Designed miniproteins, single chains. Designs and how they scored, part 105

Each design is a single chain, and the fold is of that chain. pLDDT is the mean over its residues in the fold that is shown.

## One batch from the design tools (miniprotein)

Design m3648
Fold by ESMFold2-Fast:
Structure m3648 (fold): chain A 90 residues (1-90)
Amino acid sequence: DRRRQGLLGAYSAAVAGANLMSQYSKGTKEKQQEVIKQMQRLLESIAEADPESRPDLLKTAKEALENVDKAVEYFEELARRYRAAYEAAA
């Protein structure tokens, strides 16, 4: 039960991350700073559910602003993986 809820949380965070990064390039400087802070919190939530992914998540966070398209793709891939894990845990 709790493991399944953790996976659902990670999935939701990954989906939110993809959406935030998609909006980043069209935002004002203040909105971009807000997105960065929200992205950091989402990555931490994912790392709490999957601690072994933490080094890759930190690397992705650093590179995300340099390549928004790759950041979106990364979060979408995470969402697919956590969704599958959530369904398998049912």
Scores: mean pLDDT 70

Design m3649
Fold by ESMFold2-Fast:
Structure m3649 (fold): chain A 91 residues (1-91)
Amino acid sequence: MKEIVEKLKSLSDEERKAFLQEALRKAGQEFVKNREKIKEDPELARKLAERQRKAFEYASKYPTDEQAFEAYLLMETFGLSEEEVEEILKK
């Protein structure tokens, strides 16, 4: 987790967007693999919903759809804290 923060801070805006697009693709593949497990496991579904809700709530504070989407991916996909996401997106 901490290593990913430093990596994302070191990337240019273009490189960071490319990295996040690749992460989104991998997250999509993981979602497809786990979709049936999520449907059958209410506890797993609740944990994922809570993670997504927190990520969405924080992301909604960003003024542009692009920044909000990046913040959402950083929190939901990488499990970063609000402070870590803010550090990446400000620099």
Scores: mean pLDDT 73

Design m3650
Fold by ESMFold2-Fast:
Structure m3650 (fold): chain A 80 residues (1-80)
Amino acid sequence: EEEAERLMEELERLIKQMEESLKNNAPVDVLKEKIDELADVAARLHRLYPELSPELQKRAMELLKKAGEVYNKVRKKILA
């Protein structure tokens, strides 16, 4: 639980940072570094997902969905 909550906080922070980086047209190298970190934290949270309470599962799923949306936006920008 404590680890999952910490990972969710990290993921929320990374999502916000990535959205801000996209808005500010950050260099591709910066976006690549951040996207790798985002993917790692999301994967770690996903591994804990089956062990979470229903309330935490709902929160984690919403957060993972948002992370996926940001990941796809960054990928699209890097490939452009």
Scores: mean pLDDT 80

Design m3651
Fold by ESMFold2-Fast:
Structure m3651 (fold): chain A 70 residues (1-70)
Amino acid sequence: SAEELQARIAELQKQIAELQQQLGALYDEYQANRDTLSPEQLAQLQAQMQQLQEQINALGAEVRALAAQL
């Protein structure tokens, strides 16, 4: 139903917002610690940020696919 699709979209949008908040926190950590962390530790933070961005992109694609059914 349209109600079930809207509920699923809302849940996915909530998950996206939570992941965006986590990405922002990692970005702030990266910027704050650029001069104190090793290159390996900075690369690990960059990899974590990339993984979160990929998750956000995948959920965004799912939201668009569900919205197209409304």
Scores: mean pLDDT 90

Design m3652
Fold by ESMFold2-Fast:
Structure m3652 (fold): chain A 56 residues (1-56)
Amino acid sequence: SALVRALGEKYGLSEESLRALARLYEEDPALAVALARKYAGMSEAELRALVAELRK
């Protein structure tokens, strides 16, 4: 996925880390948003876009 690659390059995250973050969002969206912001600087909108892409 072009989005997974772009977010991985932008935030220095592996595809495995991005998939783990997306899975966390399905279980606990508030925690996933907080962790993405604190450790990567990723916005909620970018995280939601990642989750939507990985659901396809």
Scores: mean pLDDT 83

Design m3653
Fold by ESMFold2-Fast:
Structure m3653 (fold): chain A 77 residues (1-77)
Amino acid sequence: LREETLELLREGATREAAADPSISPEELEEALERARERLATLSDEEVERLRRLLEAALIPDPEESLRALAEAQAAAA
């Protein structure tokens, strides 16, 4: 569950970085590491919710993807 969710996050973030060359590899890795730390603190129910949001975020709209990820991060706080 958590590993699968992190893989979805990495895939989405990689697509965003490929579309926006202003995003450095270091910034991408920092964002993924923060997401990983957050996943470790979440309950299974919270991770399942995040996973569903990430599946939606992998839709080909970059703005929708970023908003879904930001909302999931806020809900995890």
Scores: mean pLDDT 69

Design m3654
Fold by ESMFold2-Fast:
Structure m3654 (fold): chain A 68 residues (1-68)
Amino acid sequence: MKYVVEFTDGKTAIIEGEPVDGELKAGETVDGATVVGGSEKLEKLYIKGDKALGIFNGEEYVGKIIEV
């Protein structure tokens, strides 16, 4: 199952597996969910429901999670 995080500035992250609430670091797997791509290098996501904060170069970006 595949999900896209769409950030307000146009950045994206791609998640393989079902995202769960909490921290998801790039290169790690949490409950079968892994960040597999996106527009730029993501450090980590903080996930809550259908929303996420993404960390890119130490800066926070607000995103929404969409099932694809």
Scores: mean pLDDT 85

Design m3655
Fold by ESMFold2-Fast:
Structure m3655 (fold): chain A 99 residues (1-99)
Amino acid sequence: MAANVEKMRELLLRIREAVETSPSLEELLENIRKIMEEYGIDEGGIESVLESIRAIVETLGKEALLLVIDYQLSGTLPDPELVAQFEAVEEAVRAEKAA
């Protein structure tokens, strides 16, 4: 499991960066196809993933796709609003220790 998980994690990080930097759905799908081809994924695997990504982005938007990727990377990812609140609490605790 470990070696395949590490390769999948690197692939997902590359895809996540493409989601953040691609201005359109079509450009995003092209960038993801190229990344998956670089990792040696077969055509059937690529088409399946691209179809899933298109469905997510068309239905829920790019933010939902980022959440799905982050979920896969971490197993379970908290809501982005909760992450921001947690970071604010951590900053407050650091400020209290510095005072």
Scores: mean pLDDT 68

Design m3656
Fold by ESMFold2-Fast:
Structure m3656 (fold): chain A 68 residues (1-68)
Amino acid sequence: SEEELAKEIARRTGVPLETARLALDAVKKYGKEAITPEIAREIAERTGVTVLQATNALHEAYTLLEKK
């Protein structure tokens, strides 16, 4: 399920579950093109994490979706 994927992203990257959910949603909508400074900044600002943390969550979301 999407919730299980979000929990896996959060576990692997150390970000909050909300950050992982937003990263997963972005990658589902845009694929690899979700991994941009603009999207990472938006997720970071909305969830209170760093841009680097949001970027790591986006990369993990892409990796997990490409294997599923």
Scores: mean pLDDT 86

Design m3657
Fold by ESMFold2-Fast:
Structure m3657 (fold): chain A 82 residues (1-82)
Amino acid sequence: MEEVQEALELFNRGVRLMEEARRTGDIALAEEAVRLLEEALELFRRAASRTPLPNKDQILAEMERALEEARRLVRELRERAA
């Protein structure tokens, strides 16, 4: 239960950093967002394997999409810096 809440907190922080990186063009913030979203997804997968959650698959899909978006943002910002 605590691990689910921790994963969701990390996810929310990662999404906020991704939005800020998108606004500012700060690649370091985008890279930190990827790190937080990867940690959130891994922690949620571990917690969800031990706890019955009705919306587990939906939450996993949302986290995976956010991580893909953050990774895309890092690539875009690196291309602009080159």
Scores: mean pLDDT 83

Design m3658
Fold by ESMFold2-Fast:
Structure m3658 (fold): chain A 75 residues (1-75)
Amino acid sequence: SAAAEVDKELEEAIERAKKEGNEEILALIEEGEAAFEEARANETNPELLAALDTGSLGVQYQAANAHIVKKEAEE
């Protein structure tokens, strides 16, 4: 599907940036990875955990954002 093609292009762009050592893009990737890791470790909703574990990059991003919004509402 078109969405799967976009996710693949994003994954390929990330891998290329890591291989080429683009420091600006690598910093953004590291921040995103840290956000996903925090969400996976601290999320308690099983549907969001499944999305973070098995979803495409776009779905993982949406699930991580939902975790952040939920956490901010609980603070």
Scores: mean pLDDT 66

Design m3659
Fold by ESMFold2-Fast:
Order: sequence, then C-alpha cells, then structure tokens
Structure m3659 (fold): chain A 84 residues (1-84)
Amino acid sequence: LVPLPKEVAEKMNKEALELIKLIDSAELSPEAMARAIGLVLRFIGESLDLVDKNKDASVEELVKLVEEKGRETREEIEKLIEEE
C-alpha cells in the first residue's frame, strides 16, 4: 500500500465523518441506512485507489481528488435521503 500523506488521510477522515453525520441526522430506514453506509465505504475505497493511481500528484492535488470524491458521494447520499 502506498503511504498516505497526513493531509490526505485527515481530509479522507473529515469527509467520511461528515457523510456519517449526514446519514445519522437523516433517520433513514434500515435498508436506506445500509445503502448509505455502503456509499461511505465505496468513498474510502475509491479515495485510496485514487491516491494509489496518482502517486506522482502533489499533496494538494490528492486532497482535491479526495474532496471531489467526497462531494460526489455526498450528492448520492443526499439523493438517497430525498428519494426515501
């Protein structure tokens, strides 16, 4: 596994925690909750994959990639909440 820069790891953790808070506040059904948790896990896995594939990128670029992935995941969770 490629070593994660501290700033990238902190950004990933911050984004994941914000997604978890959004899910918790939405009082979803058990089925929707399971799907939302799956989206958070997918965000973590995809962010790790992005870091691994972009080894030559700067820390700032990696943080932006994680932020973009977090935003995409947040939009999917918000849509799931709206469609509930």
Scores: mean pLDDT 81

Design m3660
Fold by ESMFold2-Fast:
Structure m3660 (fold): chain A 95 residues (1-95)
Amino acid sequence: MSIEELKEKIEKASTEEQVELLIELVEKLAEENEDEEVKEQLLELKKRLEEAFKNKDKDKVFESLTELNELVQGVAPAEVTAVISYLSLKILKGL
């Protein structure tokens, strides 16, 4: 899927669907990463984000998204970090 196609899907998605898309991207990054410590950190942040969103805890969603965006800037390609940043902004606006 092109970045432009993905952005269009994100814009039309509900906040719940945007969270699901972000979780899918984080899982894919974890599976493709060769560093076990980074893999564990990505999966922990995914779990925290899922729990925070389920509990409708806006502050914890913001905290988890901030930590995720900081982590991925060091470990993911620029294209992927840009998509995660865009999804994070859309999720925060939908809360």
Scores: mean pLDDT 81

Design m3661
Fold by ESMFold2-Fast:
Structure m3661 (fold): chain A 64 residues (1-64)
Amino acid sequence: MLPSDAEINEAMADIYLGIAKVLEEKGLDGSEAYRKAAEWYRKAGNTQKAEEMDRLAEEVERRK
């Protein structure tokens, strides 16, 4: 059975979330990756996770 569009979109969001976390751990700017994760979570219909990603991006942006 092929994965649904929502499953694919959530997997893409998880990839960008992983990128953001790696960037943050290395002291690099992860805010764009968090914003990308938020976009994919919204496409997946997961608005709660999208809002969480947007808040994390704002926290990273405030640290600049």
Scores: mean pLDDT 81

Design m3662
Fold by ESMFold2-Fast:
Structure m3662 (fold): chain A 86 residues (1-86)
Amino acid sequence: SEIKKRILEIIDELKKLVPEEKETLDKFEEEILKASFEELPGLVSDLIEHIRKIASTESPEKKKKLQEEILKLEEILDELVAQLES
């Protein structure tokens, strides 16, 4: 799935930005890989909220980079919701 590849690439970038979150991000990666298309919006939404929580405690520079990844995830979430509501 092209959309799963996009999510996994973002997770890989997040692992570089917040290495301390690797265990949690590995779990999101496993969930995304096994998820049905219908399950993806919930998982992407959960990932966005997790990263927002982390970003709130980070330096301004790291927060900006995390926000860029959040925007990519929000774009994917909008695409998934639009397809499921059709």
Scores: mean pLDDT 86

Design m3663
Fold by ESMFold2-Fast:
Structure m3663 (fold): chain A 103 residues (1-103)
Amino acid sequence: MSEEELLDRVIATLRGLADQAIRDVREGRMTPEEAIRVLIEALRTLAEQLKGRFPEAADVLREAIEKLEKILNDKSLTPEQKIEEVRKVVDEAIARLRELKER
């Protein structure tokens, strides 16, 4: 699998994970905090899988995880605001992964 194919799969996986987490919150299956924790753990697994193959992509995911942990622990944010901040973090991470693909 090429680096480009790997990045495309990472982008698709990240989008799918984020969409599922947001859906689980909207359908009442998870609290925003539970969904963010699930997303963080999934992204940690993905970053560990990438660290030896594409370190720069792993770094993008680790920075996204740090931002998600800050959102999770921010007591000033409403549940709805937490989900909107999660969307921004995911969109930023996807944009950065696309930049790595373009070189």
Scores: mean pLDDT 85

Design m3664
Fold by ESMFold2-Fast:
Structure m3664 (fold): chain A 80 residues (1-80)
Amino acid sequence: SELLKEAEEVLEELKPDTSREATILMARLTVLMAGYQFLEELVKKQPDNAFLKAQLELEEAQLREAIREARAYIEELKKA
């Protein structure tokens, strides 16, 4: 899963930052990564389940947005 690798890369960039903002972003990424992995495993077990596929797509979209927000935060730090 390329998406999980991207999320892990962003988490690594955030780890040295002990700010409240970075901690919240890391927590959010961690929760969404766990949800994505859980749903991905359920879809593998039930490949014809349209509900689980829709939930996985929603979780993927939310994880992509969280990665985008974290990357934007990292870019702001470079300006400081």
Scores: mean pLDDT 86

Design m3665
Fold by ESMFold2-Fast:
Structure m3665 (fold): chain A 87 residues (1-87)
Amino acid sequence: MKEIAERVLKATEPLRNAKDLEQAKKAYTDFQLSQLWKNKEERKQLVKLLEPTLNEYMKAFFEIKAKDPDAYLSFQPFVDALEKQAA
């Protein structure tokens, strides 16, 4: 779980550093197209609720960026939630 959480955190770094909503949308599309979820190793380590939890977090991130493009959103609460599910 920690290893998946760290990989997701690293993969979403371009999204978190996006300067505007358009860059954020592109970064999220690129993240989805990376086939992170299609990799056999990722699949074996996925928990039942991992993908829905990530999608809920990303939706909230886009809503914040739409209102304030310069807003920084911490990804740490999502990582904490994943680790709690693994415990």
Scores: mean pLDDT 56

Design m3666
Fold by ESMFold2-Fast:
Structure m3666 (fold): chain A 92 residues (1-92)
Amino acid sequence: MEGEEKRKEALANAEELLANIAAGKKGEKAEVKVYRMSREELEAMSKEEVARILEANLRALAEDKNAKVVLITDESEEDAESAREGAELLLK
């Protein structure tokens, strides 16, 4: 049951990030929020929810390089490469 609370918080932060981008808030100090989740915790999140968080982060970085929210797992190298491939597909 606790996994749902953590997932809900991560999604709420992604929505707030998107709202700030839509409002044109670029100069405000960006807080970097890092959620490090184990593979089991990430499996508890749907792929759609993870994709939504990644999309919010990519949009934030495209608009303001100083504003970012990073989701990191135990497989930091593999996750970085998967995130890069996903970003490349979304940019095409």
Scores: mean pLDDT 56

Design m3667
Fold by ESMFold2-Fast:
Structure m3667 (fold): chain A 79 residues (1-79)
Amino acid sequence: ALADELVARIQEEADRLYEEALKTENPTAVAAKGAQRLLDEARRWAAEHPEVGRRIYGGALQAALDALNRVVKEVKKKK
């Protein structure tokens, strides 16, 4: 289904955000900026597909929060 495909793409982008953020000098700031971009794109996709928009945006919000949490956890783990 379209919603499942878009949610999967959102998760792929969130995973890429996590990996890219960890390679920077300020992982948490990069992750926050990436999460905002992901949510902005998800809002646009939700507007294009209102029949599944709630599911798309909900999936993006969860993926963004999970990615941010993983980055914060890794930053706290590193010395």
Scores: mean pLDDT 77

Design m3668
Fold by ESMFold2-Fast:
Structure m3668 (fold): chain A 91 residues (1-91)
Amino acid sequence: SLDEILAEVAAAVAALSAEAQEALPDALAGTLDGSKTSEATIKELLALQGRLRELLEPYQDSPDIPELEEQVAQTILTTAAEALARRRAES
C-alpha cells in the first residue's frame, strides 16, 4: 500500500547518518556537490536511491507515478528534517 511504501521510505531515511540526512535536500534537487560530500555519505545516498527504485518499480507504469514520487520526496525531506531536529535536541 502507499502508506507502507511511505513508512519504509521514512524508516530508511531515519537510519541514515546525520551527514547523509543533511545532504538530502541538495541530492533531491540535483545540486549535491560531490567535492564537499564524503564518500561514505555518497554511498549511503546511492543505497537509498537503489531502495527507492525497488519500492517504486511496481508503479512505473501507473499514471499516478508522478504524484507518488512527489509524496516520496516530501516524506524524505520531512523525515530528514525531523531526524536532524532530534539529533540537535540530544546534543
Scores: mean pLDDT 83

Design m3669
Fold by ESMFold2-Fast:
Structure m3669 (fold): chain A 80 residues (1-80)
Amino acid sequence: IEELGREATNLAVEAYLVQGKFELAKQTMKEGLDAVKKRDLTKLKEMAKEAIKYATAAGDDVLKQRAEEVLKKLEELLKA
C-alpha cells in the first residue's frame, strides 16, 4: 500500500509538472504523502485518476499507461 500510494502520488505530481501546474504539483505531493500515511485508498485512487487526466491532456501515453496500472492496483486493493 505505501509503495503503491507513493507511486500514485509521484505520477500525479509528474502529470501536473508536464502541464506546468507547479502549485498543484506541490499541493498534490503534500496531500499524497498524507494519504499514504493514513492509508487513504480513496484519495490515492483520485490522484491516479488526476494523473491519467493530465497525462492524456499532455499526450504522454507512457505516463497515462503507468497511471492506469496504478489505478487498477488501487481498485483491486479496495475490493479486497
Scores: mean pLDDT 77

Design m3670
Fold by ESMFold2-Fast:
Structure m3670 (fold): chain A 77 residues (1-77)
Amino acid sequence: MEELQKIADEIVALLKAGDYEAAKEKIREVADSLSADDVIQVANLIDSYDLSPADKAAAAPVITGEVLRRMGDELEL
């Protein structure tokens, strides 16, 4: 939980700095090391921040894609 909060904070800092590509890259790198549930938690934490719609739009598709990818890998039964 606290580790996920730190990850969300780092991604939010990149988004607020306008470094959208670095934020997307960070989301993908983190998603590769996390479970689908943890990626969903990071997404919820990012969404809880007071971000502009543009900043949220930059992160949301990447987070959603990584969640779906991880769920497919882990729930492919």
Scores: mean pLDDT 72

Design m3671
Fold by ESMFold2-Fast:
Structure m3671 (fold): chain A 62 residues (1-62)
Amino acid sequence: GMFSKLREFRREVARRIAELKKNAKTDEEYEKGIAQVRDEERQRLDELFEEAKKNYEKIKKK
């Protein structure tokens, strides 16, 4: 279901942030990585919101 996709997406974002903390050698590298992850998160959440809305309507039509 859509909720499991959202959960997996949030886990992946958290994992990427953890990897940035582990692998980033400088604060600048870490901040740039975080900014990119946050931008991708925002765009992806918008897409998932639309998909979740369509999926919810299909389930509720029953």
Scores: mean pLDDT 76

Design m3672
Fold by ESMFold2-Fast:
Structure m3672 (fold): chain A 62 residues (1-62)
Amino acid sequence: SRMDEIWRQMSALSREQGIMHESTAEALEAKIREVMEQLGVSPEEQDEILARLRAGAAALAG
């Protein structure tokens, strides 16, 4: 899906730009929103991607 492609592109970009070095969820989410805006992602899609990121982080922690 388009969502999966955006996620894949963001993962690559986040590594390149060092976004993965953010230590707080709020700071990381803000930076990811910035990247999504650069990619032309709609606000609704941004919210869905952030929800997926939170779910992914919870799964990795559990």
Scores: mean pLDDT 67

Design m3673
Fold by ESMFold2-Fast:
Structure m3673 (fold): chain A 98 residues (1-98)
Amino acid sequence: SRREEALRLMEEIRKLAEEVKKLYEEFKELVKKKAPLSEIEKIVKKIEELVLRINKLEAQLMSLKDTLSAEERRELAIVTASVSTLYMSALIAKRLLE
């Protein structure tokens, strides 16, 4: 059903968002340890690739949003905002280290 597809997409988005969060923690550790800029750039690129995948899944899920409860839509909004914040923070921090 459309709802089952929406729930599968939401679960995949949640899993990818947790991966972004883990990579962001690794990013912070690399910055703290004064790792080479090349290593920091690699992790930022990995975060970017995951964010692009999440954006694609979110676009698919938007066509199915009518199948989601208000609570599920609220959860998705929080996840989306969190991912965007982490990615932007990593980009800004990388530019400061250049």
Scores: mean pLDDT 89

Design m3674
Fold by ESMFold2-Fast:
Structure m3674 (fold): chain A 95 residues (1-95)
Amino acid sequence: MEPKLTEEQKKKLEELKKKYKELAEEVNKLAEELGLSVEELEELFKELVEEKEPKLEELYKKALEGDAEAYIELAELLVEIAEEVKKKLEKLKKE
């Protein structure tokens, strides 16, 4: 079920979408500089997703039940995962 978002929640979601896009572009650039394959980058995302899977599942279930706040929290968690991937890639570049 699609949650009914307020105008404020829609604005926050758009800001999160923009931040995620910017992070994805930075992650792709870092991966290219490090010579990582698409498969290696996907494995890094998979590891972080598996660590956060119980929280992702709970938020996804609540969002399907129409919880607009859970839908936003799910988007925030995806941004957090992207930030953690970026940090891991930056550490690899330093070493």
Scores: mean pLDDT 78

Design m3675
Fold by ESMFold2-Fast:
Structure m3675 (fold): chain A 57 residues (1-57)
Amino acid sequence: DMDFEIELSRKAAEVFRERVAAQPPASPEESERMALPVVRALSEGVRNKSPAAIEEL
């Protein structure tokens, strides 16, 4: 469901934004390392149709 995927993407983006605000990355590599668990949780959420992985971040 595209609407569900859009909502998950929004939640994932919000989590990443909050993490960056709390701990601004000093380098592009650090930014990628911070984003990786969020991207993985989003992919899992889309596959399982569940926000649980993102909510556990």
Scores: mean pLDDT 78

Design m3676
Fold by ESMFold2-Fast:
Structure m3676 (fold): chain A 86 residues (1-86)
Amino acid sequence: SLDELIELTKSPDIEVRIEAVKKLGELAKSGDIELSERAVEELTKLSKDPDKKVAETAIEELKEISEDENVDEEIREKAKEALKSL
């Protein structure tokens, strides 16, 4: 679930946090528009996480989503807007 992935991004283990952020990035590319929108919203919150490594990893995922031609245009636009809000 998204809640479980969010909890994993707050783990003291950097590898666990990186994996969870990457899984959120995969959900954003899933082709389920509602799930993808929610994943981008969660990545946007995590881009402002107090841990720099988690924040940078979330920003990287948002950038990849915004540039991925296989992702729906609306989802790509949301990722671009999130990056502009930083």
Scores: mean pLDDT 82

Design m3677
Fold by ESMFold2-Fast:
Structure m3677 (fold): chain A 84 residues (1-84)
Amino acid sequence: MYKVTITATFESREAALEAARAVEEALKKVEGVKSIEFKIDGNELTITIEAENKEAAEKAAKVAEETLKKVPGFVSIKVEIEEV
């Protein structure tokens, strides 16, 4: 199993909330995603994704990153993938 941790910063809390909704919708189309957890602290969104295999983790990370970067008010992103 693989874990993807994404930390994204936005110009506003509202932008972070919209980003969370967009990523949730995009990731439901990715096969092998077992769970998704969202945490918002001010303007920072943390997404934790559990994936069945490396290919699913890499695809989920790419889809999430591309989706987050398209959100108005996007500032920065950090992506980590680890085997668990």
Scores: mean pLDDT 86

Design m3678
Fold by ESMFold2-Fast:
Structure m3678 (fold): chain A 87 residues (1-87)
Amino acid sequence: SEAEELAAEISRIVLSDLPEEEQLARLEELLPQLAAALSKLSEAERARLLLGLTEAGAEAAVRRDPSLREHADAVIAKNRALVAAIA
């Protein structure tokens, strides 16, 4: 779906070695498009895609600041539990 393609592109950007300012510029263009595409999905489909994006964002944050690993793992675990409850 369009939402899956946009989510995959956003995940690639945040996990890339691009400078933070360049990543932000690309996200500012893609995030409104993702929001519109997500509105066409079921709650379960939306939850699954948002989990994937949360995991990608958490891993990107840890790559920039390794001290965030414990916090990132906690956020990922919590979001997985929430998605499992509704998907």
Scores: mean pLDDT 80

Design m3679
Fold by ESMFold2-Fast:
Structure m3679 (fold): chain A 58 residues (1-58)
Amino acid sequence: MKEELKKLLEIAKSSKNPVIQELAKILESKLPDFENFSEEEQQIILELAKQLVEEAEK
């Protein structure tokens, strides 16, 4: 999950949309503590990153 999240955030950070870039940076700041989140929280964070990638690709 953490490696998947890292890859998704790199794609989102490459977005031309400054809102998507900023949200990706916020999620990236949580990477060092990612394993300390609950399984449910980790799944929510990963899903948010996937949504950011979908918006970045539009």
Scores: mean pLDDT 78

Design m3680
Fold by ESMFold2-Fast:
Structure m3680 (fold): chain A 109 residues (1-109)
Amino acid sequence: SLVEEAEALLAEAERLLRQARAALRQGRVAEALRLVGRAIDLAERAIRLALEAGDRDLVERAIEVLREALRLALEALRQVPADDRALILRAIGEILRAIGVILDAELAL
């Protein structure tokens, strides 16, 4: 079902965010941002399925996953070396993307 698929996507996103948090604790900023980006992709897909299913609670759960992704992307930005422009831009990109998906989901509720 759409609900079961959305729940599975959110469970995987949550696992990726736990891995991203561990990567940040070890200073692996690029790996953490890659994992955050994948989690945002999965949460966005879960929101589309949850909206199609009319499951407001699943949309709210996906928004909470995106808020955690946003928090981790902001933490990653703080850890990026000042001279690593490419990684700074990647972190900003994930921050803006998470904000955009959250706002779109909130407006769709």
Scores: mean pLDDT 92

Design m3681
Fold by ESMFold2-Fast:
Structure m3681 (fold): chain A 111 residues (1-111)
Amino acid sequence: PRIELSPEQLEQLREAFAYIDEKLKDWPEDIKLLVKSLVREMVYLGVPLEEIRAFIDEVANLPTERERLLFLAEKVRELLPDSEDAKLMLAVMGGLARERGDEELAEEILR
């Protein structure tokens, strides 16, 4: 689906992505892209930049990749309930958990 963002939303998205690149610079690219995808949805939903930055700070402070993926999965369910986009994002997260050998995490994310 093609989502058209307003000029203001595009500027907010650029600022949010720059913040992700600063805070998550040492993270695996696949997980960073997943955070960027969720942040794009937050911008589309009209979530304020301050709240998006707080979300990025919270996920950046999680000590393990397992906790990070669980936090991201719960945020997807909170923001995008019962949508095909949510199902796709959760499927990607579950796949990332399986690629890392964590089948239990993948099952929890896809539940």
Scores: mean pLDDT 81

Design m3682
Fold by ESMFold2-Fast:
Structure m3682 (fold): chain A 84 residues (1-84)
Amino acid sequence: NELVEKAIEAGKKGAEAGKAGNEEEGIKYALEAVRLAEEGGPDDLGAQGAAGLGLLGIGAGKASGGAAGYLGGKGAVDGLEGGA
């Protein structure tokens, strides 16, 4: 459980750093999340999922130049506008 929480936290920090344009920090945290997931083993699917999401978020941010962040923000705004 603690490894799962640490992996999720590292994955979130990695994705956040990647979106902020700090790719090296993002990759560092994503790799740490993967390492924690590997330490927990295949039975720690939550940690593995968190590590995968962290890496995917960084890759998408790098490839799309922040498009993932823009799309997320746009979805939230569209939800608010549509609800008004």
Scores: mean pLDDT 56

